# Designs tried in a protein design run: designed miniproteins, single chains, continued (4). Part 33

Each design is a single chain, and the fold is of that chain. pLDDT is the mean over its residues in the fold that is shown.

## One batch from the design tools (miniprotein)

Design m13125
Fold by ESMFold2-Fast:
Structure m13125 (fold): chain A 72 residues (1-72)
Amino acid sequence: MVEEIRELLERLRREPENEELFEEAVEWLAKTFGLDRETARGLVRAGLLAAQQGVPVEAIARAVAEEARALS
C-alpha cells in the first residue's frame, strides 16, 4: 500500500501532463481505501504537489496512506 502509493507518485511526477495516469491513480486510491473520488483526487493532487516541491516521496506515500485509512 505505501509502496504502491510511492510508485504511483513517482510515475505521476515523471509524467505530470498524463491526465489518464492521474485519473487511474485516483480510481485506484478510491477503490483501495473505500473513498469517494473527490477525496481520493484531493489526496493524489496534494501528494503530487508535495513531490514536485521536493518532499521525499516515501514520506508523502506514508502520509497519504495514513490519511486515506483515517478517511475510510
Scores: mean pLDDT 82

Design m13126
Fold by ESMFold2-Fast:
Structure m13126 (fold): chain A 81 residues (1-81)
Amino acid sequence: SMAETAREVARLLARLTVLLSEAWFEHKYFGKISEEELKELEEIWERTLKEVKELEEQGKYEEALRVLREALEEMEKILER
């Protein structure tokens, strides 16, 4: 259903936000994430938020899910460096 798809969008968006928050914490207090890696993660997050918001306003929740899944995979690849 549209409601289930919208809920999944919210869950993935929360996951993306948690990953960025954890990366910021690791950078700030433990030096495990570089400044360059953190900047890449922030750029992915900002781009993804903008795209998801636009797609949600158009009722394109399935497309928003795809964008979020792709962003999550991209962020995870950076964190695995």
Scores: mean pLDDT 85

Design m13127
Fold by ESMFold2-Fast:
Structure m13127 (fold): chain A 89 residues (1-89)
Amino acid sequence: SAARLKEIEEQDKLLKEAAERGLKIGSVKLTFRSDGTFSLTITFEEDGTEIKIEDMPYTDEQKAAFLAGLEKLRENGPWVKEVTEEVID
C-alpha cells in the first residue's frame, strides 16, 4: 500500500513536470480490471518518453479524478486515447 502510494506520487510529479514544460501527449493506453487494479502507459510526442503505472489499485473516485486529470492534459495538444475494461477470470 505505502509503496504503491509512493509510485502514484512519483508518477503524478512527472505528469505535473511534463505539463509545466508543455510536453504534448502522443498516446495513452489505460486498462481497468475487475480485480480493482489498473495499468497505464502515457507516451509523449517525439521524445519517446513513457510514464508507466502497472497493476495499481483504484477506487471509483480515484478513477474519475484520474480520467479528469488526463483530459486537462489535452490543453497541451491532441492525443490518442485507448481505454479498456478487462475481466479477470
Scores: mean pLDDT 67

Design m13128
Fold by ESMFold2-Fast:
Structure m13128 (fold): chain A 63 residues (1-63)
Amino acid sequence: SELEKLAREAARELGVPFAAAMTAVDMILQGLSEDEVVRILYSTLGVSRSLARELYRRLKERL
């Protein structure tokens, strides 16, 4: 799917797991804020806050 392709590209570019990028896509589509997405990625998947924020921004621009 196009969403999986987008997540895979972002994951590769930022060096984060594909699962983290897919989780971020799902949360953005559910309408969660940047700070909520960053908090969840950090607390549940161990993605640093800076990488989680960059991941959110890149995905949101293309969604």
Scores: mean pLDDT 88

Design m13129
Fold by ESMFold2-Fast:
Structure m13129 (fold): chain A 109 residues (1-109)
Amino acid sequence: SEKKQAQESLQQSISTLELIKKNVELAKKTGDSFLQAMSEIGLSVLITSNQNQAKKFEKLGWKDISAKVRQVAEESKKALDAIANKDYDEALKHIDKAIELVKDALKEV
């Protein structure tokens, strides 16, 4: 069902953001450039994925869920910019907001 596919997709977004969060926290502690690069790549992939998912939800008439998933992409962009500036605390703040937005979208499915 479309609802089940949406739930699985949103749950995958939460899991991906939580993994990125752990990598950002570890990059903050270690200064590891590989973990920073992985976090940047992960967020870039997630931004593209969420933009595509928002378009699919819009076509289904799920405008509110689509809008929230677009906000997830925007918060992820802010996190990506913060990581590029090595502002890991600001990045973590935006990742946490993105996770909350995905959880809110999941409740509406």
Scores: mean pLDDT 90

Design m13130
Fold by ESMFold2-Fast:
Structure m13130 (fold): chain A 65 residues (1-65)
Amino acid sequence: QSQQLVQQGLQLMRQGRFDDAAQLFQQAISIDPTPEGYRNLAGAYAMLGRNDLAAQYLQQSQQLS
């Protein structure tokens, strides 16, 4: 389930739908908080220009690794 949300989020990233992708990555993290999930969420926020949130989620990814 969480991996399916990640795959759908990545597809939305390729389409430039970064806000929708961020929502799916947040859902994936709520099911299974993985370093990959946090990296993907950080990527979506970086594309949205939310560098503050991107940095926070990258840090969370590193703490889980």
Scores: mean pLDDT 85

Design m13131
Fold by ESMFold2-Fast:
Structure m13131 (fold): chain A 65 residues (1-65)
Amino acid sequence: GLAEAFADLNKTDPTKAGLLIGKLLSSLGLTPDQASILAFSAMKESNGDKAKAAAILVNSALSLA
């Protein structure tokens, strides 16, 4: 399903996984700007660690499911 595909994408390409989550958040009624801020915040809180930022985004997305 979508969750499994996302987990696989995050393992292979965390950057693309983050972008996909941004699009999903937008489709849920968030503005593109709000979705981008959320992704940027995760990256900043992980101190620029892409893998850690992606993990934060994945965990947040799963909490919405």
Scores: mean pLDDT 62

Design m13132
Fold by ESMFold2-Fast:
Structure m13132 (fold): chain A 96 residues (1-96)
Amino acid sequence: MEELLKELERAAEEVVRAIEAGDVKAFREAMKRLMEVVDKLISSLESEESKKKVNILAVSFAIAAVGADFEGDAEGLRRYAEEVIKEIKEIVEKEK
């Protein structure tokens, strides 16, 4: 689980960096990697409620990332990524 959370942090940072670079292809690849990590994380959870909460947070981040890419707001997205990852960590820690 800790390894997946570290992969999630890295994948989110790759999305932010792609926006900073203005590279649409890099952005698409980073988004694909982020969703693959999210899918693995959701698959590792036992609670249906936890799965739904993580999915909502991931979808919210994806929507924010598309907006940030369009507006060039990499810094705003980085701050939002930190908040989303913190909430996902709290959900994972409550899972026994």
Scores: mean pLDDT 84

Design m13133
Fold by ESMFold2-Fast:
Structure m13133 (fold): chain A 70 residues (1-70)
Amino acid sequence: DEELRKLTEETNRMITRMLQQQPSDEELQQLTDKLDELLDLILKASPQQQQDVYRVIRTTVLTRKFVPVP
């Protein structure tokens, strides 16, 4: 639970940073690696936790600003 929250927040901050400035290929690869790690944890999480992570990331992408994990 704490691990999922921390990784979601870290990934979400990385997404926010990349949406605010032009990412490099290296930065995109780092994001992909973080997303793979996050997806592994999400698949092991409860449906409610999966929905919460989805909402946080979706809102961040759509608003282009960081949203903290509830």
Scores: mean pLDDT 75

Design m13134
Fold by ESMFold2-Fast:
Structure m13134 (fold): chain A 80 residues (1-80)
Amino acid sequence: SVIEEIDKLLEEIKESEDKEEVFKLGLEILKLALENATFEQIPKIKELYERVLESEEKSLEEMKKILEEVVKEIKKLLEE
């Protein structure tokens, strides 16, 4: 399932110490969300995409916190 794929990517985010890798993993989760989204969910996913882009300016630890929150919101959307 897409939720299982997202959970795998989130674990990779938690385990990585490479900021570039963590950022790319965040973008991959957003790509999966967009591929599985309904039309009505797209505006919220765009908002979450902007949050991921803004996280690039943050420290690795802050980026991970932002991505964990974004993933939580994506999982809620896809389960609706």
Scores: mean pLDDT 85

Design m13135
Fold by ESMFold2-Fast:
Parts: sequence; C-alpha cells; structure tokens
Structure m13135 (fold): chain A 89 residues (1-89)
Amino acid sequence: MELLEEGKKLIEEGKEILERGRAIASALTQEQPADVLPLPPPEAQELLDEGLEVMRELGIKSPEELIKYAEEKAKELIEKGKKLIEEAK
C-alpha cells in the first residue's frame, strides 16, 4: 500500500499528541476552582483525565514535565512518519 499515506498519518498523530499535551498542560496550570469555570468539552475532559492518570502513575507533578513527555512522544511519531514519506518518494 502507499507508504506516503501511512507516513502522513503518523505525522498527524504526532502533531495531535503535541497539541493535546500543550492543551492539557495549560488546563493544569490554570488550576481553575471547580465552582467558577465550566469543565472543558468531553474530548478535552477525556484527554485531561488520561493525562492526570499518567502523571499519577509516573509520579509527574508539574505541567511542564507533562508537556515534555508529550513533546518527546510526538517527536518519535513525527520522525517515523517522515522516514516513511522519504522512503515513499
């Protein structure tokens, strides 16, 4: 099948992880009172809940550490995607 399409998909996944990691870190940094600001939309809430679970399991307590984790994971996916695209050319 087309390696170009598969490579693009991996790059999109990597970019999405990076953007979502940044969004989760921002939400955690804001530390909104439960009584003041509404909860984010369901998709964002699911990502936030997953991020908090990962932080708890890994012992990460800072949003900065979480963004670093997401950035590293995203880079690996983007690198794999780029390699597939170059191979397809």
Scores: mean pLDDT 66

Design m13136
Fold by ESMFold2-Fast:
Structure m13136 (fold): chain A 88 residues (1-88)
Amino acid sequence: SMLDEFRELLRRSYTLSPEEVRELLLEAHRRFLQHLKENPDTPEEELEELLGILGEIAVLYVLKDPTPENQRLAAEVINEALEAVERH
């Protein structure tokens, strides 16, 4: 399931470099948006859990390398995901 895939991405993110976590965050963001597009009937509870995991990866990315650029990227990823859920 998408939820199991996201839990695995989060688990991997704890042991990776900042650069690798950045790639995971962008991959998770792309997969999230694609999942919403392909699965319009996804339950709200599952969307909330997927957003939560994406948020945790974004926070971890910033914590591993706390630059203004990384903070902006993390915020943009989360804001786009939130907007996509609101349109869902």
Scores: mean pLDDT 87

Design m13137
Fold by ESMFold2-Fast:
Structure m13137 (fold): chain A 88 residues (1-88)
Amino acid sequence: MEEVKREALEAVARASLLVMRAAVALRLGDREALAALIPELERTAEELREVLRRAEEAGVDQSVIDEVRSELEAVEATLAEVRAAVAS
């Protein structure tokens, strides 16, 4: 359980940093950087879904599960915004 909890918190931290990188690229209008971030955001969303499943199965604290879920929502929202910006 402690290892699963650590993996979940580390995954949230990595995802949060990627969301911040995407926010900077969006503000700069850097279409090349945004296009490169799409596969990273997709992979991070998949990682968070897998981490969420493992955390739920392991009976990790609800607060950590909620944190992973919130970060997954943030990554998915960011991915949608990045895709819209690149498509323009």
Scores: mean pLDDT 88

Design m13138
Fold by ESMFold2-Fast:
Structure m13138 (fold): chain A 71 residues (1-71)
Amino acid sequence: MSVVEDTLEGLRRVMLEDPDRGLRAGEYLIRSESPENSELVRRGIREALEEYRRHREERRREEEERERRRR
């Protein structure tokens, strides 16, 4: 695998855990990488944010279910 693919996978994991931290790391990569790799990073950020939103919505529904059961 290319170094770029490994970097994008790492960025995706960080974005899923903490999108603010992931966005800061992504901005650093965009500034440091070639224009071609910067576009790959931007695309990876968009995909990770969409995945993060889906995971957060699912977790919110699970937390609402837990709260209803506790009451």
Scores: mean pLDDT 74

Design m13139
Fold by ESMFold2-Fast:
Structure m13139 (fold): chain A 81 residues (1-81)
Amino acid sequence: IKLPTREELEQLVKLLRDTSLSSDEIMAKLSPEAQQFLDYLMLVAAMNNFKMSVKELADELGLDYEKYGPLLEEIMRLLGF
């Protein structure tokens, strides 16, 4: 899986915060790489019953925790972790 850029993760957070958008509309606005990343994130989360620390999820996804931790925490909260 190609890791999303910081800008792609920030865009994902903005889309997830928009309460007017359905899940399908959010997915349609993401690049194929960002969609694949989100699908993998949700798979990893489901396999761990949504009981993962931000650092554990960052390590599993191959993201630098110090650089991306705050964005990943926001994504996790918006996805219902």
Scores: mean pLDDT 78

Design m13140
Fold by ESMFold2-Fast:
Structure m13140 (fold): chain A 62 residues (1-62)
Amino acid sequence: MTPIQVAEKKLDEKVAKMPEELKDLGQEMRDTILSRLPSLSDQEIADVLDSMLAHFDDLEKR
């Protein structure tokens, strides 16, 4: 799998676990992130993914 494919899978899993009220926001963020990933280096992709996954986890726990 490419870094982008890994990110897509992980983001999809996180969005699926979000509260209904935040799913629209989660989908919007996912789309924005995925659209920007092809312009980033592999290191930048990993950093962005880690930051976003932490943010999604916090929202899911809320």
Scores: mean pLDDT 77

Design m13141
Fold by ESMFold2-Fast:
Structure m13141 (fold): chain A 80 residues (1-80)
Amino acid sequence: NLSASELSQLRTQFEQLLETNPLLQGDIATLKLPPDQARSTLFQKFVSFEVERKVNESRWSELSIEQQVALALEKVAYGV
């Protein structure tokens, strides 16, 4: 499981992603959830993807962070 330090690092990365990509904030609105709840859900999926990326680096390194975030949003809306 992730340490508090690792979680803090991932949250910083996630917040930087949202700040540098304002169109992703619009995409979050498509989840039909309050923005804060949508961001919380997206962060949980982002953490899951980063853990999987650490295990299978060669597989995930070809996906952009934007693509990983989009896939996480898709899973929230349709798969989980």
Scores: mean pLDDT 61

Design m13142
Fold by ESMFold2-Fast:
Structure m13142 (fold): chain A 74 residues (1-74)
Amino acid sequence: SLQAEILARLKAEAQADIDNLRLIAQEENDEQLLKEIEDYEQRLSKAQTPEEVTAIQNDLGVRVLKLAVEKVTK
């Protein structure tokens, strides 16, 4: 059950990251980013291991950093 608890926690953290990204997409009316978020949601729903969730979290982190750079140069 410890593995299930770790997986549930990591999924909750990844979902919070997705939710934050969705707020950015909505504020900027970014339709392309909203489509990317749908792909992240699908990947997260299908993730069955902590490693899979960690990979998604890393991808989300990179995407958020790219948006921060774009916002400064926009």
Scores: mean pLDDT 82

Design m13143
Fold by ESMFold2-Fast:
Structure m13143 (fold): chain A 100 residues (1-100)
Amino acid sequence: IDEMKKLVKDHVEQIKSFLESIKSTLSPEAQKKVEEMIEYMDKTLEEIEKTTDEEEFYKLVKEHAEKFKEVAKEVLTPEDYEELNLQIELLLEALESLKK
């Protein structure tokens, strides 16, 4: 589980960096929504940090990733969404490879 937690933290940090990098190109309304998305990721990391069960951890990460993708699709351009979606899919694939 510690290896899975580290993997999620590393990927979330990359996603946060990506969102911060595109933030300056967005409208003020979209910038606010991106800030809310970053806050959501921070809260998600706090929640999953408390889990001790590998299966529960994977389920929580997957559920939060699905909700995050839904919000991102509404906020980001199609091109930026595709980039974000690829990063999330790579994270989920990597977690599957670590799951028993």
Scores: mean pLDDT 77

Design m13144
Fold by ESMFold2-Fast:
Structure m13144 (fold): chain A 82 residues (1-82)
Amino acid sequence: SNEEELEKILKEIEELLKELEKLSTQSDLATVRVAVKEGKEALEELKKKIEEEPDNYEELLKMARKVLKNMKSALEVIKKEL
């Protein structure tokens, strides 16, 4: 279901954010710190949108997939620079 897919994407985003936070404790790179901040803000905005319009799955899934893609890209770039 759309709800199960959204929950799965949210968990993946939270796992990626945890990985970025781990990297931020091991590195003083501004790029990592910015990625953590932007990731947290994006996840909080997504969670707020879910609370405000929980049945708007088309928009929520689109937003969630964009957040996930952006975080995956940021993590991939950071790992290549470390």
Scores: mean pLDDT 85

Design m13145
Fold by ESMFold2-Fast:
Structure m13145 (fold): chain A 94 residues (1-94)
Amino acid sequence: VDSVTAGDRVYTSPVVLAYFKLRQEKGIDFTPEEVSVELLEMLLEQARLFYEAGLLDAARILARLVVELGRRHPEVPAELLAEAERLLAELEAL
């Protein structure tokens, strides 16, 4: 989950690929070493929207990504990480 190319090779889901394309269109480019709190908040919001739409696999992928990045970046607020972990737990219980 490090770059658009790596993501495309790892994630073949049409929804995840569409999200990577949307990210490129918005000019947002994140790396494992450069992650903003705003980007993680946006990803978490998208995971919630996918969950509400019944796109459970896409929601799980994005929620896992937010949790993984939040754990790797201690600058991320504990509240945001906790919300992402809670959402992921709900999605994995389904």
Scores: mean pLDDT 66

Design m13146
Fold by ESMFold2-Fast:
Parts: structure tokens; C-alpha cells; sequence
Structure m13146 (fold): chain A 94 residues (1-94)
């Protein structure tokens, strides 16, 4: 993981914690770290965008569930399922 990627994770965590979303910050930060370490920059970007959108819409519980589930899928190497989860959730909130 690069210093820039670590700074991006730290910035996302700081923003979520400033909103009082410590559990979301921890889950998202860990999922981004795993995605970057696995070279899945596309999944990291999609996760950041989707979580940010859910938080902006007041769907913090769904953001936490999404971050935790994406983290689980990334840890298991189930990248296609992580992509499908993010794509399906974006369709549901449109």
C-alpha cells in the first residue's frame, strides 16, 4: 500500500468519525486497506463512493452493513460478489 493510499484511508476514517460514525469508519478503513493491498483500486473507489452516498442519505446502518460485507468478501477473495453487491446497492438507492 502506498503513502497516498494510506492518506486516503485516513481521510475517509477522519470524515466518518467527525460525523460520529466510528464503526463505519473502522469497517470502511479496513475494507479499503484490503482492496488496495489486493490491487482492487476499482473496488476501493466504488466502496468510498457508495458509503459516502449512503451516509449523505442518512442510511448509516446500511453503510455499516455494506462495509462489513464488502470487507468479508474481499478477505475471502470473492471480488465478483463484492462488485455485484456494490452495483446492486447503487441501483436500489437510485
Amino acid sequence: MTAQQQAEIDAVRAALRSAGLDEVADAVGEALRVAYEQGRYDLAERLRFTVGLLVALGKEELALELARRVLELLREGRFEEAEELLDNLLKEIE
Scores: mean pLDDT 83

Design m13147
Fold by ESMFold2-Fast:
Structure m13147 (fold): chain A 66 residues (1-66)
Amino acid sequence: VDEIIKELEEAKKWALENLDEKDAKEVVKLLDQAKKSIKNGDLKSFNKYLKKAEEVLRKALEKKAA
């Protein structure tokens, strides 16, 4: 659990450093929700928020490549 929380915090830091401010904030928000979900043992919400964060990240990277 602590290891997963650390990975989520590193992912938030990466997004803030590498994404546009708007996209970074959205990814951070979703990763914060995933962190809260895993702390509460809610694996369904954890996976839901991770998938949403991945989708926002994918779209942000596509915009940067265009």
Scores: mean pLDDT 79

Design m13148
Fold by ESMFold2-Fast:
Structure m13148 (fold): chain A 65 residues (1-65)
Amino acid sequence: DEKERQEKLKELVEYAKKLGFKKVEVKDGTIVLYLDAETIDNWVKEIGAAVMGVVTGFKVEFRYL
């Protein structure tokens, strides 16, 4: 159903924005996520911090090797 597909795409775009992607757009029914080193770094940190915070109850910090 095309209407359900369009609604699902809208939900996924909002979800991607919540995940911290700096730029998100839809092209011909495809969700396009724009990546740069800073966006990837921040996204990985947010996910890792959230997971570790929930699991351990402690604040988490990322460092480069």
Scores: mean pLDDT 66

Design m13149
Fold by ESMFold2-Fast:
Structure m13149 (fold): chain A 100 residues (1-100)
Amino acid sequence: MIEELLERLEELLERTKDSAVKKALEVLIETLKKLPSLSPELVEELRQTIEYLERVLEGEPLESVPEGASEEQIQVIKETAAALHAIGATFSVELELRKL
């Protein structure tokens, strides 16, 4: 499961043009590589976030959006990047707790 999510995140990183999303994906990928296992709830949340990003970044919604609506699409991508950062921070806390 984690290997599949890592591959999907690396593909998204290659395809994304937004620098904030790129940075969020890089941090998340690095954090996930340090964890040998994830909680089922966190895995499910991460999978849903990846599915959403794939839909938005792989083109059909962005290409179908009129120019005036593109700002809303970009805002959604940025909000998703913030969510990815928050997930990465949660993984970092989990790592610190495992040292105890």
Scores: mean pLDDT 60

Design m13150
Fold by ESMFold2-Fast:
Structure m13150 (fold): chain A 91 residues (1-91)
Amino acid sequence: MKIIQVRVTLATPVNGREAAQAIMDALKAAGAKAVGVSVRGGPFGQTLPPGGVIDAIVKSDTLTPEQAADAARAGIEAVGGRVSRVEAKEL
């Protein structure tokens, strides 16, 4: 089982709770078996500003870091946000 760390930096304001849920849902849809998400740059449940950071730890047998990064980006875009940077690495 792979452990992948994903970091998303926001280009637009997004609600932190909606963004975290969207990333979690997108990663699970892509093949993640477990996802833990944490939000930095504002209170959870409030709007995160541009430059706000969302970290995810992903457990999967099938996902690559690139696929996890793509899924996290798609999650943010699904809630009307845009991403300035996505980083993913296998731990």
Scores: mean pLDDT 81

Design m13151
Fold by ESMFold2-Fast:
Structure m13151 (fold): chain A 60 residues (1-60)
Amino acid sequence: SIEERIEKALKTFSREDRILIESEWGLYEMLVTVSNGKDKELIEKRKKKIEKLLEEIEKK
C-alpha cells in the first residue's frame, strides 16, 4: 500500500527526501480530511503524484 511505502521512506530515505515526502503526504492527508474523501479526482491525482515521487527516489 502507499501507507507502507511512506512508512518505509520515512525510515530509509535521506533527510532531504524524507522532508519532501513528509510535506507531500501531509498535504494529501489534509486534502482527504478537508474534502471528507468526496473530492475523489483531486485526491487520486495527489496520490499518483506521491507514488511517482516515491518511485523516483526509490530508484536512487
Scores: mean pLDDT 80

Design m13152
Fold by ESMFold2-Fast:
Structure m13152 (fold): chain A 65 residues (1-65)
Amino acid sequence: SSSNVSTMNVGMNMMTNGGNMMGTYVSNMTTSTGSVSNTYNTTVSSTNVNMGNFNSYYSSVSSGV
């Protein structure tokens, strides 16, 4: 029960922090399931792209798994 609530709280916290943190969260998920190299690229690229579309990215992260 507590574990589930903790996961949701982390996601929301990253969104509130200014979109850049959302890129970090997405990168972490990708790293766990894929490759580490993509982590840095997503974080850097996300800074520019996320400035306008961070909301869409967050929605994708939440639904992505």
Scores: mean pLDDT 40

Design m13153
Fold by ESMFold2-Fast:
Structure m13153 (fold): chain A 77 residues (1-77)
Amino acid sequence: DIEKIVKTVLEKANELIEKAKDNPELQSDIERLQEAVDKLKKLYNEYKQDPSKKDELIKAINEVARLIRELERKLKA
């Protein structure tokens, strides 16, 4: 279910941003993740009206997941 994947990825991104927000060295990573989250939200709303946008939505999901993993690694370092 794409809707569940989108919600899960958005929840994880928001949680990670909250954990990282007080680290000045991670501000650029947070900004990139926020931009990807905003794009994902826009594409998900477009997908609800137009199912042909599914491939664009999947690419946006993958980009947010990639940025989550990068920020998570930096937080653990």
Scores: mean pLDDT 86

Design m13154
Fold by ESMFold2-Fast:
Order: sequence, then structure tokens, then C-alpha cells
Structure m13154 (fold): chain A 81 residues (1-81)
Amino acid sequence: SEEIKKKLEEVKKKLDEADALETQAGNYRAQANYYRGLSKKEGDKYKEKADELETQADNLFAESQKLRDEAIKELNKVLEE
């Protein structure tokens, strides 16, 4: 009971961290879309900024998904006990 509870708390911490990273990724994607719009109207200077922000967003999203996958694997192990 107590050991299972601790494992579930660890799963929750990973899911909370994944949620935080996904929120950050969403913020970078929103910024990238804004600069992408400026690039179309005001020229190429904002294209590089948009590309960099998209890369940062993609990296954060990938990290979030990795944490979710790890949490799901740990949850499945707990449920098999």
C-alpha cells in the first residue's frame, strides 16, 4: 500500500513535469506563429526567429512526450502488481 502510493506519487510528478513542458512548448509555438506572421509582412529577419522558436517548442514537446511515456510505463508496472 505505502510502496504503491510512493510509486504513484512519482508517476504524478513526471506527469506534472510533462504538463509544464507542454505548456512551455505551446507558448514558444504561439511566439513562433506571431513571428512567422511578421516574416510574411515585414521580411526575412523574423523568419529565423520563428524557426528557432519552433525548434525550441518541438524539443520541449518531445521531452514532454518522453516523460509521459516513462510515467505510463511505470504506472503499468504498478498496475501489474
Scores: mean pLDDT 86

Design m13155
Fold by ESMFold2-Fast:
Structure m13155 (fold): chain A 100 residues (1-100)
Amino acid sequence: SDVEKLLEVIKKLMDLAQEALDNDPNVDKEKMTKLLLELKELYLKMVDAIENGDIKKFVEYAKKILELFKEILSLITNEELKKKMEELLKEAEKLLKKIE
């Protein structure tokens, strides 16, 4: 389903953000850590919404998650990680549009 694909893409985006936090010495670690914590909380709420069949809440949380990834993207200084995140973010936006 497009929902399952979106969840997989969001998880990949989270993994890239964690890789940037762990391996990019030029990242603002304090700001990145705060954004990742907020993102993790929203991800759990998004998963809970879909498990309860609440597609409207799922979409609302997914939109908030994608906005947080745009903030995270602005903090990434590694060009290869930035490019990978930009590509996955575009895929996530396309999937979200299909679900709406």
Scores: mean pLDDT 87

Design m13156
Fold by ESMFold2-Fast:
Structure m13156 (fold): chain A 81 residues (1-81)
Amino acid sequence: SAMIEEALAAIEEEAARLRAEGREAQADMVERVKAYIEAHRDDPEVLRLAEMLLRAHRAGDREAVGMAIGHIYALQLEREA
């Protein structure tokens, strides 16, 4: 899906930015979220959150990108509990 590939690129960009800021632990968590999306590309909830992330990224809203990443991370933790 073109939407998923764009969302993954947006996440990679945020991880790179966090590393440039010296926020290594946060960048590592963002990379884990990227791996989770890649593993669950056909999951409807993952698709909905990835679309939310892409809309935020296209709007240039870094805070909203972070919130969308946080929601996916929370979903991953809930499912791995």
Scores: mean pLDDT 86

Design m13157
Fold by ESMFold2-Fast:
Structure m13157 (fold): chain A 71 residues (1-71)
Amino acid sequence: LEEATLEAMARALAHELGVPLEEVREALREVLAEDPTPTVAHEVEVGGRTRTVHILRSEVRDRVEALLAER
């Protein structure tokens, strides 16, 4: 996973869950250490053109949320 993509995902999750960014980064790094394929590629239409975006798999997201809930 590219660092820029990881950072964007961490920020989105921190905002959505109301959790400090550093805690989300730590949880995400922990989950990614166990799962080498944490994202799935989706084609979305943005500004009238099709683009591929990488979205966290639901299983990976669930693991991150579970780790954050244990705190």
Scores: mean pLDDT 73

Design m13158
Fold by ESMFold2-Fast:
Structure m13158 (fold): chain A 76 residues (1-76)
Amino acid sequence: SLVEQLQAEYDRLSAELRDLDARMTELKKQIEEAKKNNSPKEKIEELQREYDQVRAEGETLAARYLEVHRKLKELE
């Protein structure tokens, strides 16, 4: 059913968002460690770019997650 398809997508997006949150947490840790270790500015900027990319991906998935949630509420 449509409800089952949306529920499956909701569960998948929930898992993907959790994975992205874990990746962002790890990247933040790497950025902080790189700064503490006086790593080259270029290395810190590369980690920051990776963080920004993961965040942007997370924002896109979060928007879809909210949309799927709204659709599920409309079908109850």
Scores: mean pLDDT 89

Design m13159
Fold by ESMFold2-Fast:
Structure m13159 (fold): chain A 60 residues (1-60)
Amino acid sequence: SDAEAAARLLGQAETLEEARKQALELAKNSTPDMAERYLKAAKLAEEEAERAREQARALE
């Protein structure tokens, strides 16, 4: 059902938001090169989470 699909997308967004926060914390204690990679990973997770939330809203 659309409700089940929306719930899965919101759960995915929550997991991605947690991954984003973890990547930001790792960036604070990393070398400059690794920090850049973690910041890029955090940005991608944020963008994917936002996309998942938009898709969930479209279903409901």
Scores: mean pLDDT 87

